# Ledger of designs, part 101: designed miniproteins, single chains, continued (5)

Each design is a single chain, and the fold is of that chain. pLDDT is the mean over its residues in the fold that is shown.

## One batch from the design tools (miniprotein)

Design m19500
Fold by ESMFold2-Fast:
Structure m19500 (fold): chain A 92 residues (1-92)
Amino acid sequence: AEELLKKGIEYLKKGKELFDQGRYDEAVKWFEKAIEYFEEAVKKNPSAKAYQYLGVAYRMLAEVYRKMGQTEKAEEWDKKAREYFAKAKALE
């Protein structure tokens, strides 16, 4: 679980770097990889921290899709982010 969180965080950082450069399609790819790793971490050992990282990753996906003008996808990802932040808060 900890190794999965570390890899997820690494990919989240790469996605953010690309997002900050305006490279939105590439940022999506790295955020999706981060989400896969955080989801596996949650499946192995649910924790507030793992849910919090899922919330952050989905929020970043929502922001990328908003920048690309895809509002429906952005709203879907924002909803997932809120759900994971709520799960994280419940475990604190």
Scores: mean pLDDT 87

Design m19501
Fold by ESMFold2-Fast:
Structure m19501 (fold): chain A 83 residues (1-83)
Amino acid sequence: MLSREELEEVIETIRRILDKITDPAVRETAEFSLEIAEKLLRGEADELEAAELLYKRQLENSSWLSQEELEEREKSLKELLEK
């Protein structure tokens, strides 16, 4: 699904977001997502495996996310799904 170039762009976007994250727990989750994306880029993980790892991490970290951060994430996903 994701090309190597598209995956590199996603990685760059996450790195840029990291500069704006002030909450250490949110930063840790973003860093984990970045590492998974880098593994995908290197061919060390399949897209399906990466999705599963990200989902597991979300479940493990759901309790530390603030209500505002959860709402922002839901809005971002909703915007992507809206067309």
Scores: mean pLDDT 66

Design m19502
Fold by ESMFold2-Fast:
Structure m19502 (fold): chain A 65 residues (1-65)
Amino acid sequence: SAMKAAAEAAGKELKERYPIIKSIRVEGDTIYVELSGSPTQFTAAAIALMGEAIELGFSAKVKEV
């Protein structure tokens, strides 16, 4: 769907902006993200991800690895 394609494109851009993002996967209405970094880097990446997810109408689930 166009919505899934937009979420995947946004995820790819976020991975390039935030190197601590180790994986992003879009399943149904949820974006699954794995992060590995300092607390400050994690907070910045999580805020950016949540903003994109909200704008696209997706839920976000974040896991530290």
Scores: mean pLDDT 78

Design m19503
Fold by ESMFold2-Fast:
Structure m19503 (fold): chain A 86 residues (1-86)
Amino acid sequence: FLEEVLAEAERLKDDNSEALRTRLEQRLLAAILDMPLAEVQAVRDEIARLDLRLAAALALNPDLPEAERAEIEAAVAAEKARIAAA
């Protein structure tokens, strides 16, 4: 699994930016959770919902100052950690 992700990352190395980082983090989260499928799916759905909300918020506010962007991303990361720990 991680070997496949690393191979994909090397394939996309020259096209790499935010998209690759996001995909890598999502796949690493999937590997780390190592839970029953039903519980993993519920957690992933909640995390995916937060990812969509974050993406929408950033897209609607492209002129957000760096500090505020980082604060929003940190808050979303903290909420993801809380959901994953539940």
Scores: mean pLDDT 59

Design m19504
Fold by ESMFold2-Fast:
Structure m19504 (fold): chain A 78 residues (1-78)
Amino acid sequence: ALEAEAAALRAEQAALNARVEENGTLTREEGLEAIALGERAARLAIRRGEAEGAPQELIERARAELPKIVAEARAALE
């Protein structure tokens, strides 16, 4: 399940990269899509860590920090 989600995410990321290369520039909309894909990748990594027995405290901290990282990345696009 996690491996299939990771494969799908990589495919979506590759498709976005191909669009950016064809356009010759990164649009704000493509930047927001990249941030959304990054957030999905981070959430998948957290789920994988939890499945592999990472300490619950570490998992909870990662989940709490992720929204701040996403907000900062979105702000940087402005």
Scores: mean pLDDT 81

Design m19505
Fold by ESMFold2-Fast:
Structure m19505 (fold): chain A 70 residues (1-70)
Amino acid sequence: MSLLEQVEKWKEENPEAYEEIRQLVRDYLENNLDPDEFSERLNQLSKKYNLPSEILTVLVGLLTSEELSS
């Protein structure tokens, strides 16, 4: 299974976690959150939802691209 397929499956299985990460990325891009706070929050969500760092990295990249394109 590719990393992108793993991310999509994780999103389907964890829609609440996905929305929390998406909101966090949005807050960061809108300058409502500093880089250190953003990193800490991502680490907390990763631990809370047992999310592998590779999946988290891909997900954040996709969400950042999506929000910047909107």
Scores: mean pLDDT 77

Design m19506
Fold by ESMFold2-Fast:
Structure m19506 (fold): chain A 71 residues (1-71)
Amino acid sequence: KVDEFVREAAAGIAASANKQEVLDLIEKYAKKAKETFSPEEAQFVANALIAAGIAKGVSIEDARKAVEKGM
């Protein structure tokens, strides 16, 4: 279930048209992960979201801030 969520979130981020959309999706998925999963699983999702954001050209700092804002 958590792996499926991560795959779906990463695919959405990869399909994003611009940096702001990437950051908005990271925040959205981080919030959903916090509401849906255990703290350990939510942290796993957070790490995957940061990696997906970096792959789309956002900075590590911006990606982490988006996760923090969602969680």
Scores: mean pLDDT 84

Design m19507
Fold by ESMFold2-Fast:
Structure m19507 (fold): chain A 79 residues (1-79)
Amino acid sequence: MEKMKEIIEKLLKEAKEKIEKAKTSSGKEKEKNILEVEIIIGLLRIIVGVAKITNDKELERLAREAIEEVEEKLKELKE
């Protein structure tokens, strides 16, 4: 379970880095960074599914909070 928390932290860090790159890029490079962030959100959703099956409420909460933070920042880029 600690390893899954570390994966969430790494995914969140990577998503934030991709969002910052998207803010400073244009055209195809911006689109690629946005797509990579959307893939990371998909991976976090899989972790939510695993947490539900294993009844790990803390892991589910951490993954959901990470998804919400990333989605909020991603919406700002799409506007």
Scores: mean pLDDT 83

Design m19508
Fold by ESMFold2-Fast:
Structure m19508 (fold): chain A 98 residues (1-98)
Amino acid sequence: GAAEEIGKKSLKEIEESLEVVKTSEDDEEIKKSLEKAMKALDEILSVLPLKHPIVIEALEKVLEIAMEALKKSEDLELILFAIGVALRAIGLLFEAEL
């Protein structure tokens, strides 16, 4: 339905953000990709239930984005942001198993 189409579009934005984080060495570009991924995740969560396969895949990819940022960055602000993103994704994945 329409909700799943929105979810798929936002999931694609998360996948594009993951590719940017994997290939970029620029902290500002990595930060913007984390922000875009979080915005896309919020859109998915607004239209689909937490246990939906699209939501689970989005959470797993957002966690991967945060982990990639943590591997690359030495910027404290970006590190703290990435930790916050990772914790949110982990918490929602845990909630989805209940």
Scores: mean pLDDT 90

Design m19509
Fold by ESMFold2-Fast:
Structure m19509 (fold): chain A 73 residues (1-73)
Amino acid sequence: MERLRRVEALYGEEVRAEVTAMLKAGASLQDIGEWLRRRGKEIAEELGLPEEAVYNVLMVSATPALAAAGRAS
């Protein structure tokens, strides 16, 4: 649990900023999903955590940016 909380603390703002930048550049939800999966795999390998657990944390971190983009559209 502690290490997964650190993923949000260390990478949550990075993920939100990158997803926001990708959306402004016209990236699709598929492109964003592919980026999140690659980044989640990298973080999982660096921290020795399960890839799916890290991916789920990053998806939750990205949700405010995705929701804001959906409302603005």
Scores: mean pLDDT 78

Design m19510
Fold by ESMFold2-Fast:
Structure m19510 (fold): chain A 104 residues (1-104)
Amino acid sequence: SSLEESLKKIIKKTRAILDQALAATTDPAAAARLQALRAQLDAIANSDLSLKEKLERLFDINIEASLLLDELGERNPERRREWVLLGASLGVLSIHLFVLLKEL
């Protein structure tokens, strides 16, 4: 697959993880933070930024989202497994982003 195709796939997967997190949270402050990350993700997808700049910004969003999901897992021990699995999924995407950035 092309580098552009890989970027679109990672954006789609990151959005799906953020949407799952939004559906799982009952905390309005956490929901607002997740919605802000989702808005940043959509802004990158729709921007005229270079492929490299899109990958770098997407990597930053994935790091920020991963930290938020870790916080939510700690604050919601009854659903910790769900939050940990969402965070692990973001971790896999971050590895893919790192590999793509090295190819540029």
Scores: mean pLDDT 86

Design m19511
Fold by ESMFold2-Fast:
Structure m19511 (fold): chain A 81 residues (1-81)
Amino acid sequence: MAPVTWAEALQELAALLKAGASPEEIVARMEALLRRMTRGERRRLTQFLSGESVAGLSDAEVTARLREAIRAYVAEQAARR
């Protein structure tokens, strides 16, 4: 299968939120998608969700920031009802 793009990952996140999936389910699904993404696609997704540049960060730092950004985004969207 082709690697998942950051745009496809965002569409999946939006679909899970619209379906009323639990925060735990959303995080687990997004982490599974991260394993199917290239380094470049993970960096793009991290910049979009965090609103911060990932220039100069290692892959491990980018991945950690992405996980935190996903959790923050899910919590923010849940708070909007």
Scores: mean pLDDT 78

Design m19512
Fold by ESMFold2-Fast:
Structure m19512 (fold): chain A 110 residues (1-110)
Amino acid sequence: SDLARLAADLLRRQADRLDDLAAQAAADGHPDVAAQLRATADRLRAAADALDAGRLSLDQALAVIDAAADTLLALAATLPADHPLRLALEIEAGVLALVAGVLRLLRRKL
């Protein structure tokens, strides 16, 4: 499915962004945040691989994206309100929500 391929590509791009945020978190002295971001990136990549293999539905992939956004917001809440990493996590959670919204819209048109 072209939509499954698009979803897999978007999941991999978001996983790469989470790895970049994990490197930033580790450099900033937050190894616990970095570990959770890497684990979330691994889950996004596993979902992309399963979509490509036809072993995951789009609804299951959307649930993985929603869970990733929730994880980022929970991590952001552990940081001070003025922390730059908190803002970056909140922005990325918003990007994940936008990705899920676009995929849901495209699914309704197919």
Scores: mean pLDDT 90

Design m19513
Fold by ESMFold2-Fast:
Structure m19513 (fold): chain A 66 residues (1-66)
Amino acid sequence: MEAAEEALRRAEPSLAAALAAGKATPEQVRDGLTLELMLAGAEPEEARRRAEEAVRRIQADVAARA
């Protein structure tokens, strides 16, 4: 759990910036976060679910900062 949280914390800023700049789609951000979570030891289904939750938060944060 701690490794997965660390992976999200590390990856979120760059992926959020790419999304905000139009360099990445929400699907690409989700896939990138899913991969980072799986590399941190999360099960594929858990990684995908957590990545989907993170993408929703990132989209809301980007919209709020606009």
Scores: mean pLDDT 78

Design m19514
Fold by ESMFold2-Fast:
Structure m19514 (fold): chain A 90 residues (1-90)
Amino acid sequence: PFTRFQVAVAKKDEKTALTHLKEALEQANEGDPETTILLGLVASSIESSGFQVFLNDFSPEAAEVLTNVFKHIKNRKYSDAIKLIDEYLS
């Protein structure tokens, strides 16, 4: 799921990217340790310049959703992160 998120980002398809990020979050919420570790590492990088460059591939609205999603991931609030994506995609 995270690899599919990366591919959708490269294609600048933000709706598909957020859909695949949600799938990864659902796996982390179900206790998948590999997905949980990967998402935690990415969330820890939220203040890095590389993360800011990554956000430039998204609309300002999607970038704000992603920033808040990764803040929730850092705090292990996967259900809250999923809810933010659902609200944006509605």
Scores: mean pLDDT 72

Design m19515
Fold by ESMFold2-Fast:
Structure m19515 (fold): chain A 100 residues (1-100)
Amino acid sequence: SKEELLEEMKKISDELVKIYEEAFPDEQGKKDAENIKYTFDQLIEEAKTLSEEQIEDLLNIFRRKLNEAKKAYEAGDKEKLKQIIEDGLVEMIRLINMYK
């Protein structure tokens, strides 16, 4: 269902933000994490207007980026983690704009 897909997307969003906060615990990292969280929350709100298939396409980006981010974090590659999240946000924004 749409509701289940959106709930999974929110859980992945929260996990990505937590990974970022743990990797970048300074004041700038906290501000960046807040901005990432805000952007994810906006993307999830916009996703409510999409079809179930379109939400699943967006969720697949979230799933892929979570897996990539976890691997980068476990490897201690903080710069790669930052790049993965930045690239993921760009991909998600582009996908939503294509569906509008």
Scores: mean pLDDT 90

Design m19516
Fold by ESMFold2-Fast:
Structure m19516 (fold): chain A 61 residues (1-61)
Amino acid sequence: ISSMISSSNTSSNISNDLYNQGNNMMKVDPNTGAVLNDNGDSAKIGSDNVTSNANSVGNSS
């Protein structure tokens, strides 16, 4: 696990939280209610959030 030697594992969470607060407020997904850590990084972590969104959207169908 290469990410184990990278500070992005731990510090990334708090850095993204501080960055979002200064640049953008914490995003809350309207479908799942999940809090997004990074506004721009939603595409990267979106794979996890998109799964939940797909579940909520499926309920509409």
Scores: mean pLDDT 47

Design m19517
Fold by ESMFold2-Fast:
Structure m19517 (fold): chain A 93 residues (1-93)
Amino acid sequence: QLSNQILIERFNQQAEQQLLDQGVDPQQMDQQLDQIVTLYEQGRIDDAIQLLRDLLRQTGQSQAADQATDDDLIRSLERMLELRKRREEEERK
């Protein structure tokens, strides 16, 4: 069975294509994800979880948003933060 965590994790990789198919700007998605990850980094975990659920519903992943536990979303946020840190580290080189 496909876990909600895997669906959320794949969201980061597939978001750009899904947004293009729906006519949504990928840059706007990057801004929303960055805001969510920034809230998590600041210790505003509840706000980050809420916004991530809202974003999943908005992008057609309503089942993942409704069925994911707070722990599943926290793990996804940690992964997003790690990916952002790697990207920032690469951009600084």
Scores: mean pLDDT 66

Design m19518
Fold by ESMFold2-Fast:
Structure m19518 (fold): chain A 76 residues (1-76)
Amino acid sequence: MEEKIREKAKELKLPEGVIKELLDEYRDLLADGSMSEEEVLNLILSKIENIAKLQKELGQTLPSIEELRKAVKAKE
């Protein structure tokens, strides 16, 4: 499963720092057990696609998820 996340993020050219944050989120959600593995995977994959789209719209790569969250709120 983590391989799919990493492969998708690499394909969409996400920076390594963002990939690490996404993998940490995936692991945390699985450890919590509130969601199925399939639900967590789909959530993270959707987040990857949204990050890639936002980076394209901003015309630059964002170094962290926190910077992305700020950009999303500003863009609204």
Scores: mean pLDDT 73

Design m19519
Fold by ESMFold2-Fast:
Structure m19519 (fold): chain A 92 residues (1-92)
Amino acid sequence: MKLSKEQLEQDITEALKDMVRAVADLAISRTEDPHEKEGLRHWEDGQISLLDGDLQSAYQHYKLASEHFRKAGDLESSARAEEQAKKLQEKL
């Protein structure tokens, strides 16, 4: 079976998703705040949705991430997630 460009792009996308999951799992393991954990999970899901081309799901996850980071008092991560949601809203 010959490797197609589409198959190579899928393999690269899966590797990027694995990196996103590993980074999120490490960050989640370093916090005890339940809202910070939820924010990090929604940030992870938002990035994975972007890699899948699902802009609507990415938008929803970044909005939820921003809300949870705000509840955790992580205003920097909240602002970052809100900015990503705003950029996606302009494409929807």
Scores: mean pLDDT 84

Design m19520
Fold by ESMFold2-Fast:
Structure m19520 (fold): chain A 89 residues (1-89)
Amino acid sequence: SSRDVLSAKAVALGFLREAKELFADDPETVARLEEAEERIRAATSVEEILAVMEEVADYLAGKPDPRARALAAGGRALIATLRAHVAAS
């Protein structure tokens, strides 16, 4: 539903904003997260939002930075929560 899309966007954009603040000293990561924000804003379904979030989590998990591993785990937990919420709706 449109409410599920709006809810998923709010959660995803909140995560990306916190990630950008944490990685403010890493302009390459910030640019990648900003690209993800634009894709989330343009998304028309929860599946599109979740796909972008999975790509972000995979990107962060691949970085040689321990902070990125923790963020990737947090992102995957959010993806699981959003999937469960949509399935229950």
Scores: mean pLDDT 84

Design m19521
Fold by ESMFold2-Fast:
Structure m19521 (fold): chain A 67 residues (1-67)
Amino acid sequence: SLEEMAEAVRKASGLDKETAERMARAIVQALKAGANLEQLAKAVRSANPHLDDETARKAAEAAVEAG
C-alpha cells in the first residue's frame, strides 16, 4: 500500500512522514509508467530536489521492497 511504501521510505531516508508520503506517491506514479529503479530515484529527486541522489536511491529501493 502507499502507507507501507511511505513508512519504508521514512525508515530508509530518516525523512518526516509528510515528505515520505510525497516520495511514495512519486514512486507509485513512476511504477505505473513502467519505471526501473534509476527512473524511480529520478522521480524521488524531482519531487524533493534538496535530497541527494544516494538518499533518493535508497528511498526508491526501500519502497519497491515494501510494495
Scores: mean pLDDT 77

Design m19522
Fold by ESMFold2-Fast:
Structure m19522 (fold): chain A 89 residues (1-89)
Amino acid sequence: MKEKIEKEALEALKGDLKLAEKTLELAKKYAEEKGIKPDVPGISATSILLSELIEDKEKLLSINKAVEALAIIKGGKYGLEQALKEIEK
């Protein structure tokens, strides 16, 4: 039972990671359009967007998804690594 739940959670996290990748891609694209050169991938672009887009509701929604995506990547990557180790046992 627990093993099945863990597999289903892992599949859900894989889907969320794909959404996170797309959201970060949009963040990078927006930074490039503004002529802002990110020095570190992902986080710098997201930070630059947050500072610019507080006054723009539509893009602020995309940035909220980017923040959620970063949380998923940080938590999900660690969780995925632990789940894979348990499955391999």
Scores: mean pLDDT 53

Design m19523
Fold by ESMFold2-Fast:
Structure m19523 (fold): chain A 89 residues (1-89)
Amino acid sequence: MSLTELLGEKAKTGKKLSYEELNEMLVELGFPALSQKELEELYKKVLPDVDFPDRLLTVSEAFDLFLAYLKEQGVSLEEIRSLLTGEPL
């Protein structure tokens, strides 16, 4: 399943995403679950001007966090594209 499909399902609800939902999506993409502390640090790194205390992310903010996380894990731009489109490498 592509990252775009996973985010699309969440976007249908109009709800913001929790840490638990972000971890669920990471696991579905084959990545290990992150602790709340790791997600907080990633959030501050990617969205430094956004107040963390809400613990809820828009679909757009979640997308930015996923892209930053994948790059930090050494995932190539081709692999990121594959995850976004669902097309094989």
Scores: mean pLDDT 66

Design m19524
Fold by ESMFold2-Fast:
Structure m19524 (fold): chain A 66 residues (1-66)
Amino acid sequence: MEKVKEEIDRLIDEAVAAYRAGDAEATSRAVQRLFELAKKYGIEEEAMRRLVEALQQVHADQAAAA
């Protein structure tokens, strides 16, 4: 479980970094890998919530910079 959680966190970070860079292809790959892993371990809902929280933080950072 712990190693899976670490991998999920890494994939979320990768998706966020790609999203910030405007790289839709890299973002899509990271999100796809995230959900494949989450589906395999039955934690899709938890992984989705973590991804949404991370993306909300990106939008908050962008709003603060505007």
Scores: mean pLDDT 78

Design m19525
Fold by ESMFold2-Fast:
Structure m19525 (fold): chain A 70 residues (1-70)
Amino acid sequence: DMQRQRQRRVDDITRYLTTVDGVDRNIARSASSGAVGRFMRDGRTDAPFDEMIRTAREIRRRIEESRRQQ
C-alpha cells in the first residue's frame, strides 16, 4: 500500500526533525511531506533515510525563510 508507506516515511522523518533537530512539528511535517513526495514522484521510494533527511532539511530551511518574512 503506497499511501501507508508514504505516511510511515513522513512520520519517521517528522519524528527525526522534531526530536533530533528540535524543529517545530508543523514545519517538520511540511518538510517531511515535501521530501517524501519528491522521492516518490521521482520513483526513488527506496532512497536511504539519510538522503531523505537531507532533502527534508533543505525544505525546512525554505519554509523557515518564508515564515521569517511574516
Scores: mean pLDDT 80

Design m19526
Fold by ESMFold2-Fast:
Structure m19526 (fold): chain A 59 residues (1-59)
Amino acid sequence: SLEEELEKMKKVFETFLEAQKKQIEALERKGSNQNLIDAIKSGIETTKKLFELRLKRIG
């Protein structure tokens, strides 16, 4: 069903977000460039909002 496919997509996306969060934490621990870290965080936030918007349009 559409609901089952959406649930699978949501789980895949949540796994992706957790992996990205761990990468940001690793960059912060290594003292990486703050502008780069902020750009990555902004990209993740935008991607999350777009995913949530798409789910609302499909449902």
Scores: mean pLDDT 80

Design m19527
Fold by ESMFold2-Fast:
Structure m19527 (fold): chain A 84 residues (1-84)
Amino acid sequence: MSKKEEEFKKRALGLLTQAYNRMLRRGDHEAADRLYELKEELERATTVEEILEVMDKAIELVEEVDPEFAAELRKEMEKLKAEV
């Protein structure tokens, strides 16, 4: 993985952690647990393509319970994609 890809992964992990904390704050422990599993998958990702697949799954999970925040996550991911 290149330096830019490692930075992309680190920022994606940050967004996923924000989503996890938001689900915990709203008391949605089922969504939080599913996001935690996706965080472990993201930590094992070795390509930008794998990172994007995990983040798409995370955003879909968030959209089921918090569609407004899911839209914000998509916006942030599009910004990150432009830098890789």
Scores: mean pLDDT 84

Design m19528
Fold by ESMFold2-Fast:
Structure m19528 (fold): chain A 94 residues (1-94)
Amino acid sequence: SAIEKIEERYERTESLGERLILGGVLSILKEAKELRERGEMTPEIRKEILLELLFMLGASAEELEEARKMSLGELISLVAKRLGVDKSDISEVL
């Protein structure tokens, strides 16, 4: 899953900046997993989580404006690419 791959990267990094970013990403992904496990996940919440992940990864205001217009599948692809994981890793958490 995305959580396992990002946790491995978090544990291996010696960069404070990377650790802070990955820590934020992990917090968002763990909240997403908990929402899914409680049956509270909706398409709207999935999109919001993906936009928050893009924000955490340094997306500009203009990039976020364009991302809001994207389909769920396009957002999953973009987030997966930016995190260096597979689209399936993101979809399993959502």
Scores: mean pLDDT 87

Design m19529
Fold by ESMFold2-Fast:
Structure m19529 (fold): chain A 91 residues (1-91)
Amino acid sequence: LTPEQEKEVAGALAIIALTVGYLAAKRQGNDEAAKVLEEGRDRVSKALEEGNFDEAIKALRDTAARLESLGETEYARLVRNAADLIEKVKA
Protein backbone atom coordinates (compact mmCIF):
# COMPACT_ATOMS: atom_id res chain seq x y z
CA LEU A 1 0.00 0.00 0.00
CA THR A 2 1.11 3.57 -0.61
CA PRO A 3 1.23 5.89 2.43
CA GLU A 4 -1.93 7.58 1.09
CA GLN A 5 -3.74 4.23 0.83
CA GLU A 6 -2.58 3.26 4.35
CA LYS A 7 -4.16 6.47 5.75
CA GLU A 8 -7.40 5.76 3.85
CA VAL A 9 -7.51 2.19 5.19
CA ALA A 10 -6.78 3.34 8.77
CA GLY A 11 -9.57 5.92 8.47
CA ALA A 12 -11.99 3.30 7.14
CA LEU A 13 -11.09 0.97 10.05
CA ALA A 14 -11.76 3.81 12.51
CA ILE A 15 -15.24 4.35 11.01
CA ILE A 16 -15.88 0.58 11.17
CA ALA A 17 -14.81 0.50 14.85
CA LEU A 18 -17.16 3.39 15.73
CA THR A 19 -20.02 1.78 13.77
CA VAL A 20 -19.51 -1.63 15.42
CA GLY A 21 -19.39 0.07 18.83
CA TYR A 22 -22.59 1.98 18.03
CA LEU A 23 -24.42 -1.21 16.98
CA ALA A 24 -23.20 -3.07 20.09
CA ALA A 25 -24.29 -0.19 22.37
CA LYS A 26 -27.74 -0.09 20.69
CA ARG A 27 -28.09 -3.88 21.08
CA GLN A 28 -27.27 -3.55 24.80
CA GLY A 29 -29.80 -0.69 25.22
CA ASN A 30 -27.03 1.75 26.11
CA ASP A 31 -28.43 4.86 24.41
CA GLU A 32 -25.86 7.18 26.06
CA ALA A 33 -22.84 5.26 24.70
CA ALA A 34 -24.59 4.86 21.32
CA LYS A 35 -25.09 8.65 21.05
CA VAL A 36 -21.43 9.34 21.93
CA LEU A 37 -20.25 6.81 19.32
CA GLU A 38 -22.62 8.22 16.66
CA GLU A 39 -21.45 11.81 17.31
CA GLY A 40 -17.84 10.61 17.26
CA ARG A 41 -18.35 8.78 13.96
CA ASP A 42 -19.86 11.91 12.37
CA ARG A 43 -16.95 14.10 13.54
CA VAL A 44 -14.32 11.56 12.40
CA SER A 45 -16.05 11.05 9.04
CA LYS A 46 -16.10 14.82 8.38
CA ALA A 47 -12.43 15.20 9.38
CA LEU A 48 -11.40 12.32 7.09
CA GLU A 49 -13.40 13.79 4.16
CA GLU A 50 -11.41 17.02 4.65
CA GLY A 51 -8.12 15.06 4.83
CA ASN A 52 -7.60 16.35 8.37
CA PHE A 53 -6.06 13.35 10.14
CA ASP A 54 -5.03 15.41 13.20
CA GLU A 55 -8.67 16.42 13.74
CA ALA A 56 -9.78 12.80 13.18
CA ILE A 57 -7.33 11.62 15.87
CA LYS A 58 -8.53 14.38 18.23
CA ALA A 59 -12.19 13.47 17.61
CA LEU A 60 -11.47 9.80 18.35
CA ARG A 61 -9.57 10.63 21.57
CA ASP A 62 -12.33 13.01 22.71
CA THR A 63 -14.91 10.28 21.98
CA ALA A 64 -12.89 7.73 24.00
CA ALA A 65 -12.67 10.16 26.96
CA ARG A 66 -16.47 10.67 26.88
CA LEU A 67 -17.01 6.89 26.83
CA GLU A 68 -14.66 6.46 29.81
CA SER A 69 -16.66 9.10 31.72
CA LEU A 70 -19.74 6.89 31.15
CA GLY A 71 -17.89 3.84 32.54
CA GLU A 72 -17.70 2.28 29.07
CA THR A 73 -14.04 1.27 29.24
CA GLU A 74 -14.19 -1.39 26.49
CA TYR A 75 -15.78 0.99 23.95
CA ALA A 76 -13.25 3.66 24.96
CA ARG A 77 -10.40 1.17 24.37
CA LEU A 78 -11.76 0.28 20.91
CA VAL A 79 -11.96 3.96 19.89
CA ARG A 80 -8.51 4.75 21.37
CA ASN A 81 -6.98 1.87 19.37
CA ALA A 82 -8.48 3.38 16.20
CA ALA A 83 -6.86 6.76 17.01
CA ASP A 84 -3.50 5.04 17.63
CA LEU A 85 -3.75 3.27 14.26
CA ILE A 86 -4.33 6.52 12.32
CA GLU A 87 -1.51 8.22 14.26
CA LYS A 88 0.89 5.34 13.43
CA VAL A 89 0.23 5.45 9.67
CA LYS A 90 0.10 9.23 9.12
CA ALA A 91 3.31 10.61 7.60
Scores: mean pLDDT 84

Design m19530
Fold by ESMFold2-Fast:
Structure m19530 (fold): chain A 74 residues (1-74)
Amino acid sequence: MSVEELFEKAKKRIDEIYKATDDPEEFRAQAEKVLADFVREAAAQGIPLDEIVKLSRKLVDYIDEKVAELEAKA
């Protein structure tokens, strides 16, 4: 699996979690697990650290954005 495929898989899982919950704390906990799984799989495949860092930052920003959206709805 390429790093792009891993990123797409992680983003889709985060989107599924976002649709399934209205609780920002529950969402963050589950989404952070997805992020951890992404980093672990990418590192295990020997993907360069700079690539992992760039994509991880995008996932963290995406998670933070979704958490803020859920908090605004509460």
Scores: mean pLDDT 83

Design m19531
Fold by ESMFold2-Fast:
Structure m19531 (fold): chain A 93 residues (1-93)
Amino acid sequence: DIDKLAELLVENSRWIVEFIAESAPVVEELLKQNPDLKLTDEQKEALKYAKEVYEKVKEGKIKELIKEEIKRFLELGGISEEVYKKALELIEK
């Protein structure tokens, strides 16, 4: 069912975006309390991305972030164009 897959995709992508956004202030607080904690380069890039996602969510751009996440699944061949199109329709609600 294309509709069901699109609904699950939108809900999961929204959850991922919100989780990433909400993680940024938590990680920053942990780093402030533990100044000797050394992040890897990969962890530093992940935190930088999470902070960017947090700011975009704060600016009301969550729909754009969800669209970007879903488009990535399409580009990786994980979903069909029909599922992608349906997901975009659902996000605009």
Scores: mean pLDDT 83

Design m19532
Fold by ESMFold2-Fast:
Structure m19532 (fold): chain A 56 residues (1-56)
Amino acid sequence: GPAAEARAAQLEAAERAAVRAILDGDSEGTRKAVAQLEPHVGAEAAARALAAGEAV
């Protein structure tokens, strides 16, 4: 529904911000972007996303 789609859009925006920070080599920006993901997906999922970004 609309609430789930809004949450998905916020998650996608935070994921894109994390990827951009990683590509820029901005360790502080990456940490901030991962922190924005934590309230939505939990610390474990955010940590896995960061690790996956490092792998590519």
Scores: mean pLDDT 67

Design m19533
Fold by ESMFold2-Fast:
Structure m19533 (fold): chain A 74 residues (1-74)
Amino acid sequence: GKGAEQFDKQIAELEKKASEVEDKDVREKVLKLLEEAREYRARLEETTDPVEQVKLAVTVTSLLNEARRLIKEA
């Protein structure tokens, strides 16, 4: 489904967790991934092409998964 609001909640949750990461290098990497996720989520909101919507949604979920992995490793 088109879960734009769902992505917003996940990004906000991960940003809070990132702020608790003591290692500044890990924190910066996570924040960059979340910034990219916000960028693709914004494009998803503006896109009317269903093929592009699927690609953007997959990209957002991939970035969020990478952010979660880095937080768990920290």
Scores: mean pLDDT 83

Design m19534
Fold by ESMFold2-Fast:
Structure m19534 (fold): chain A 91 residues (1-91)
Amino acid sequence: KEEDLEALKKAVKGREELPLLPEEGKDLVKKLKEAYEKKDGATVAKLLLKLSTGEVPEIKELPPELQALIEKLKTASDEERLKLLEEIALS
């Protein structure tokens, strides 16, 4: 859990160096759905951050709650992203 939080901090700081490619998005959306159903908050947080770095049409297939989080992450500052993702990962 703590290792996952440290990984999220690094991912937020390095967000611009690891942009999501459109072709990756479909597989990541599937993985996010699975993690959400399993209530794996750490995996959900990582996948939400990655999906927020690009344009992924398959995001519309996610539950409305996850779609709203991705849109919020797209417009948020790094500090806001980290706070939101830590809250999800700790769940």
Scores: mean pLDDT 74

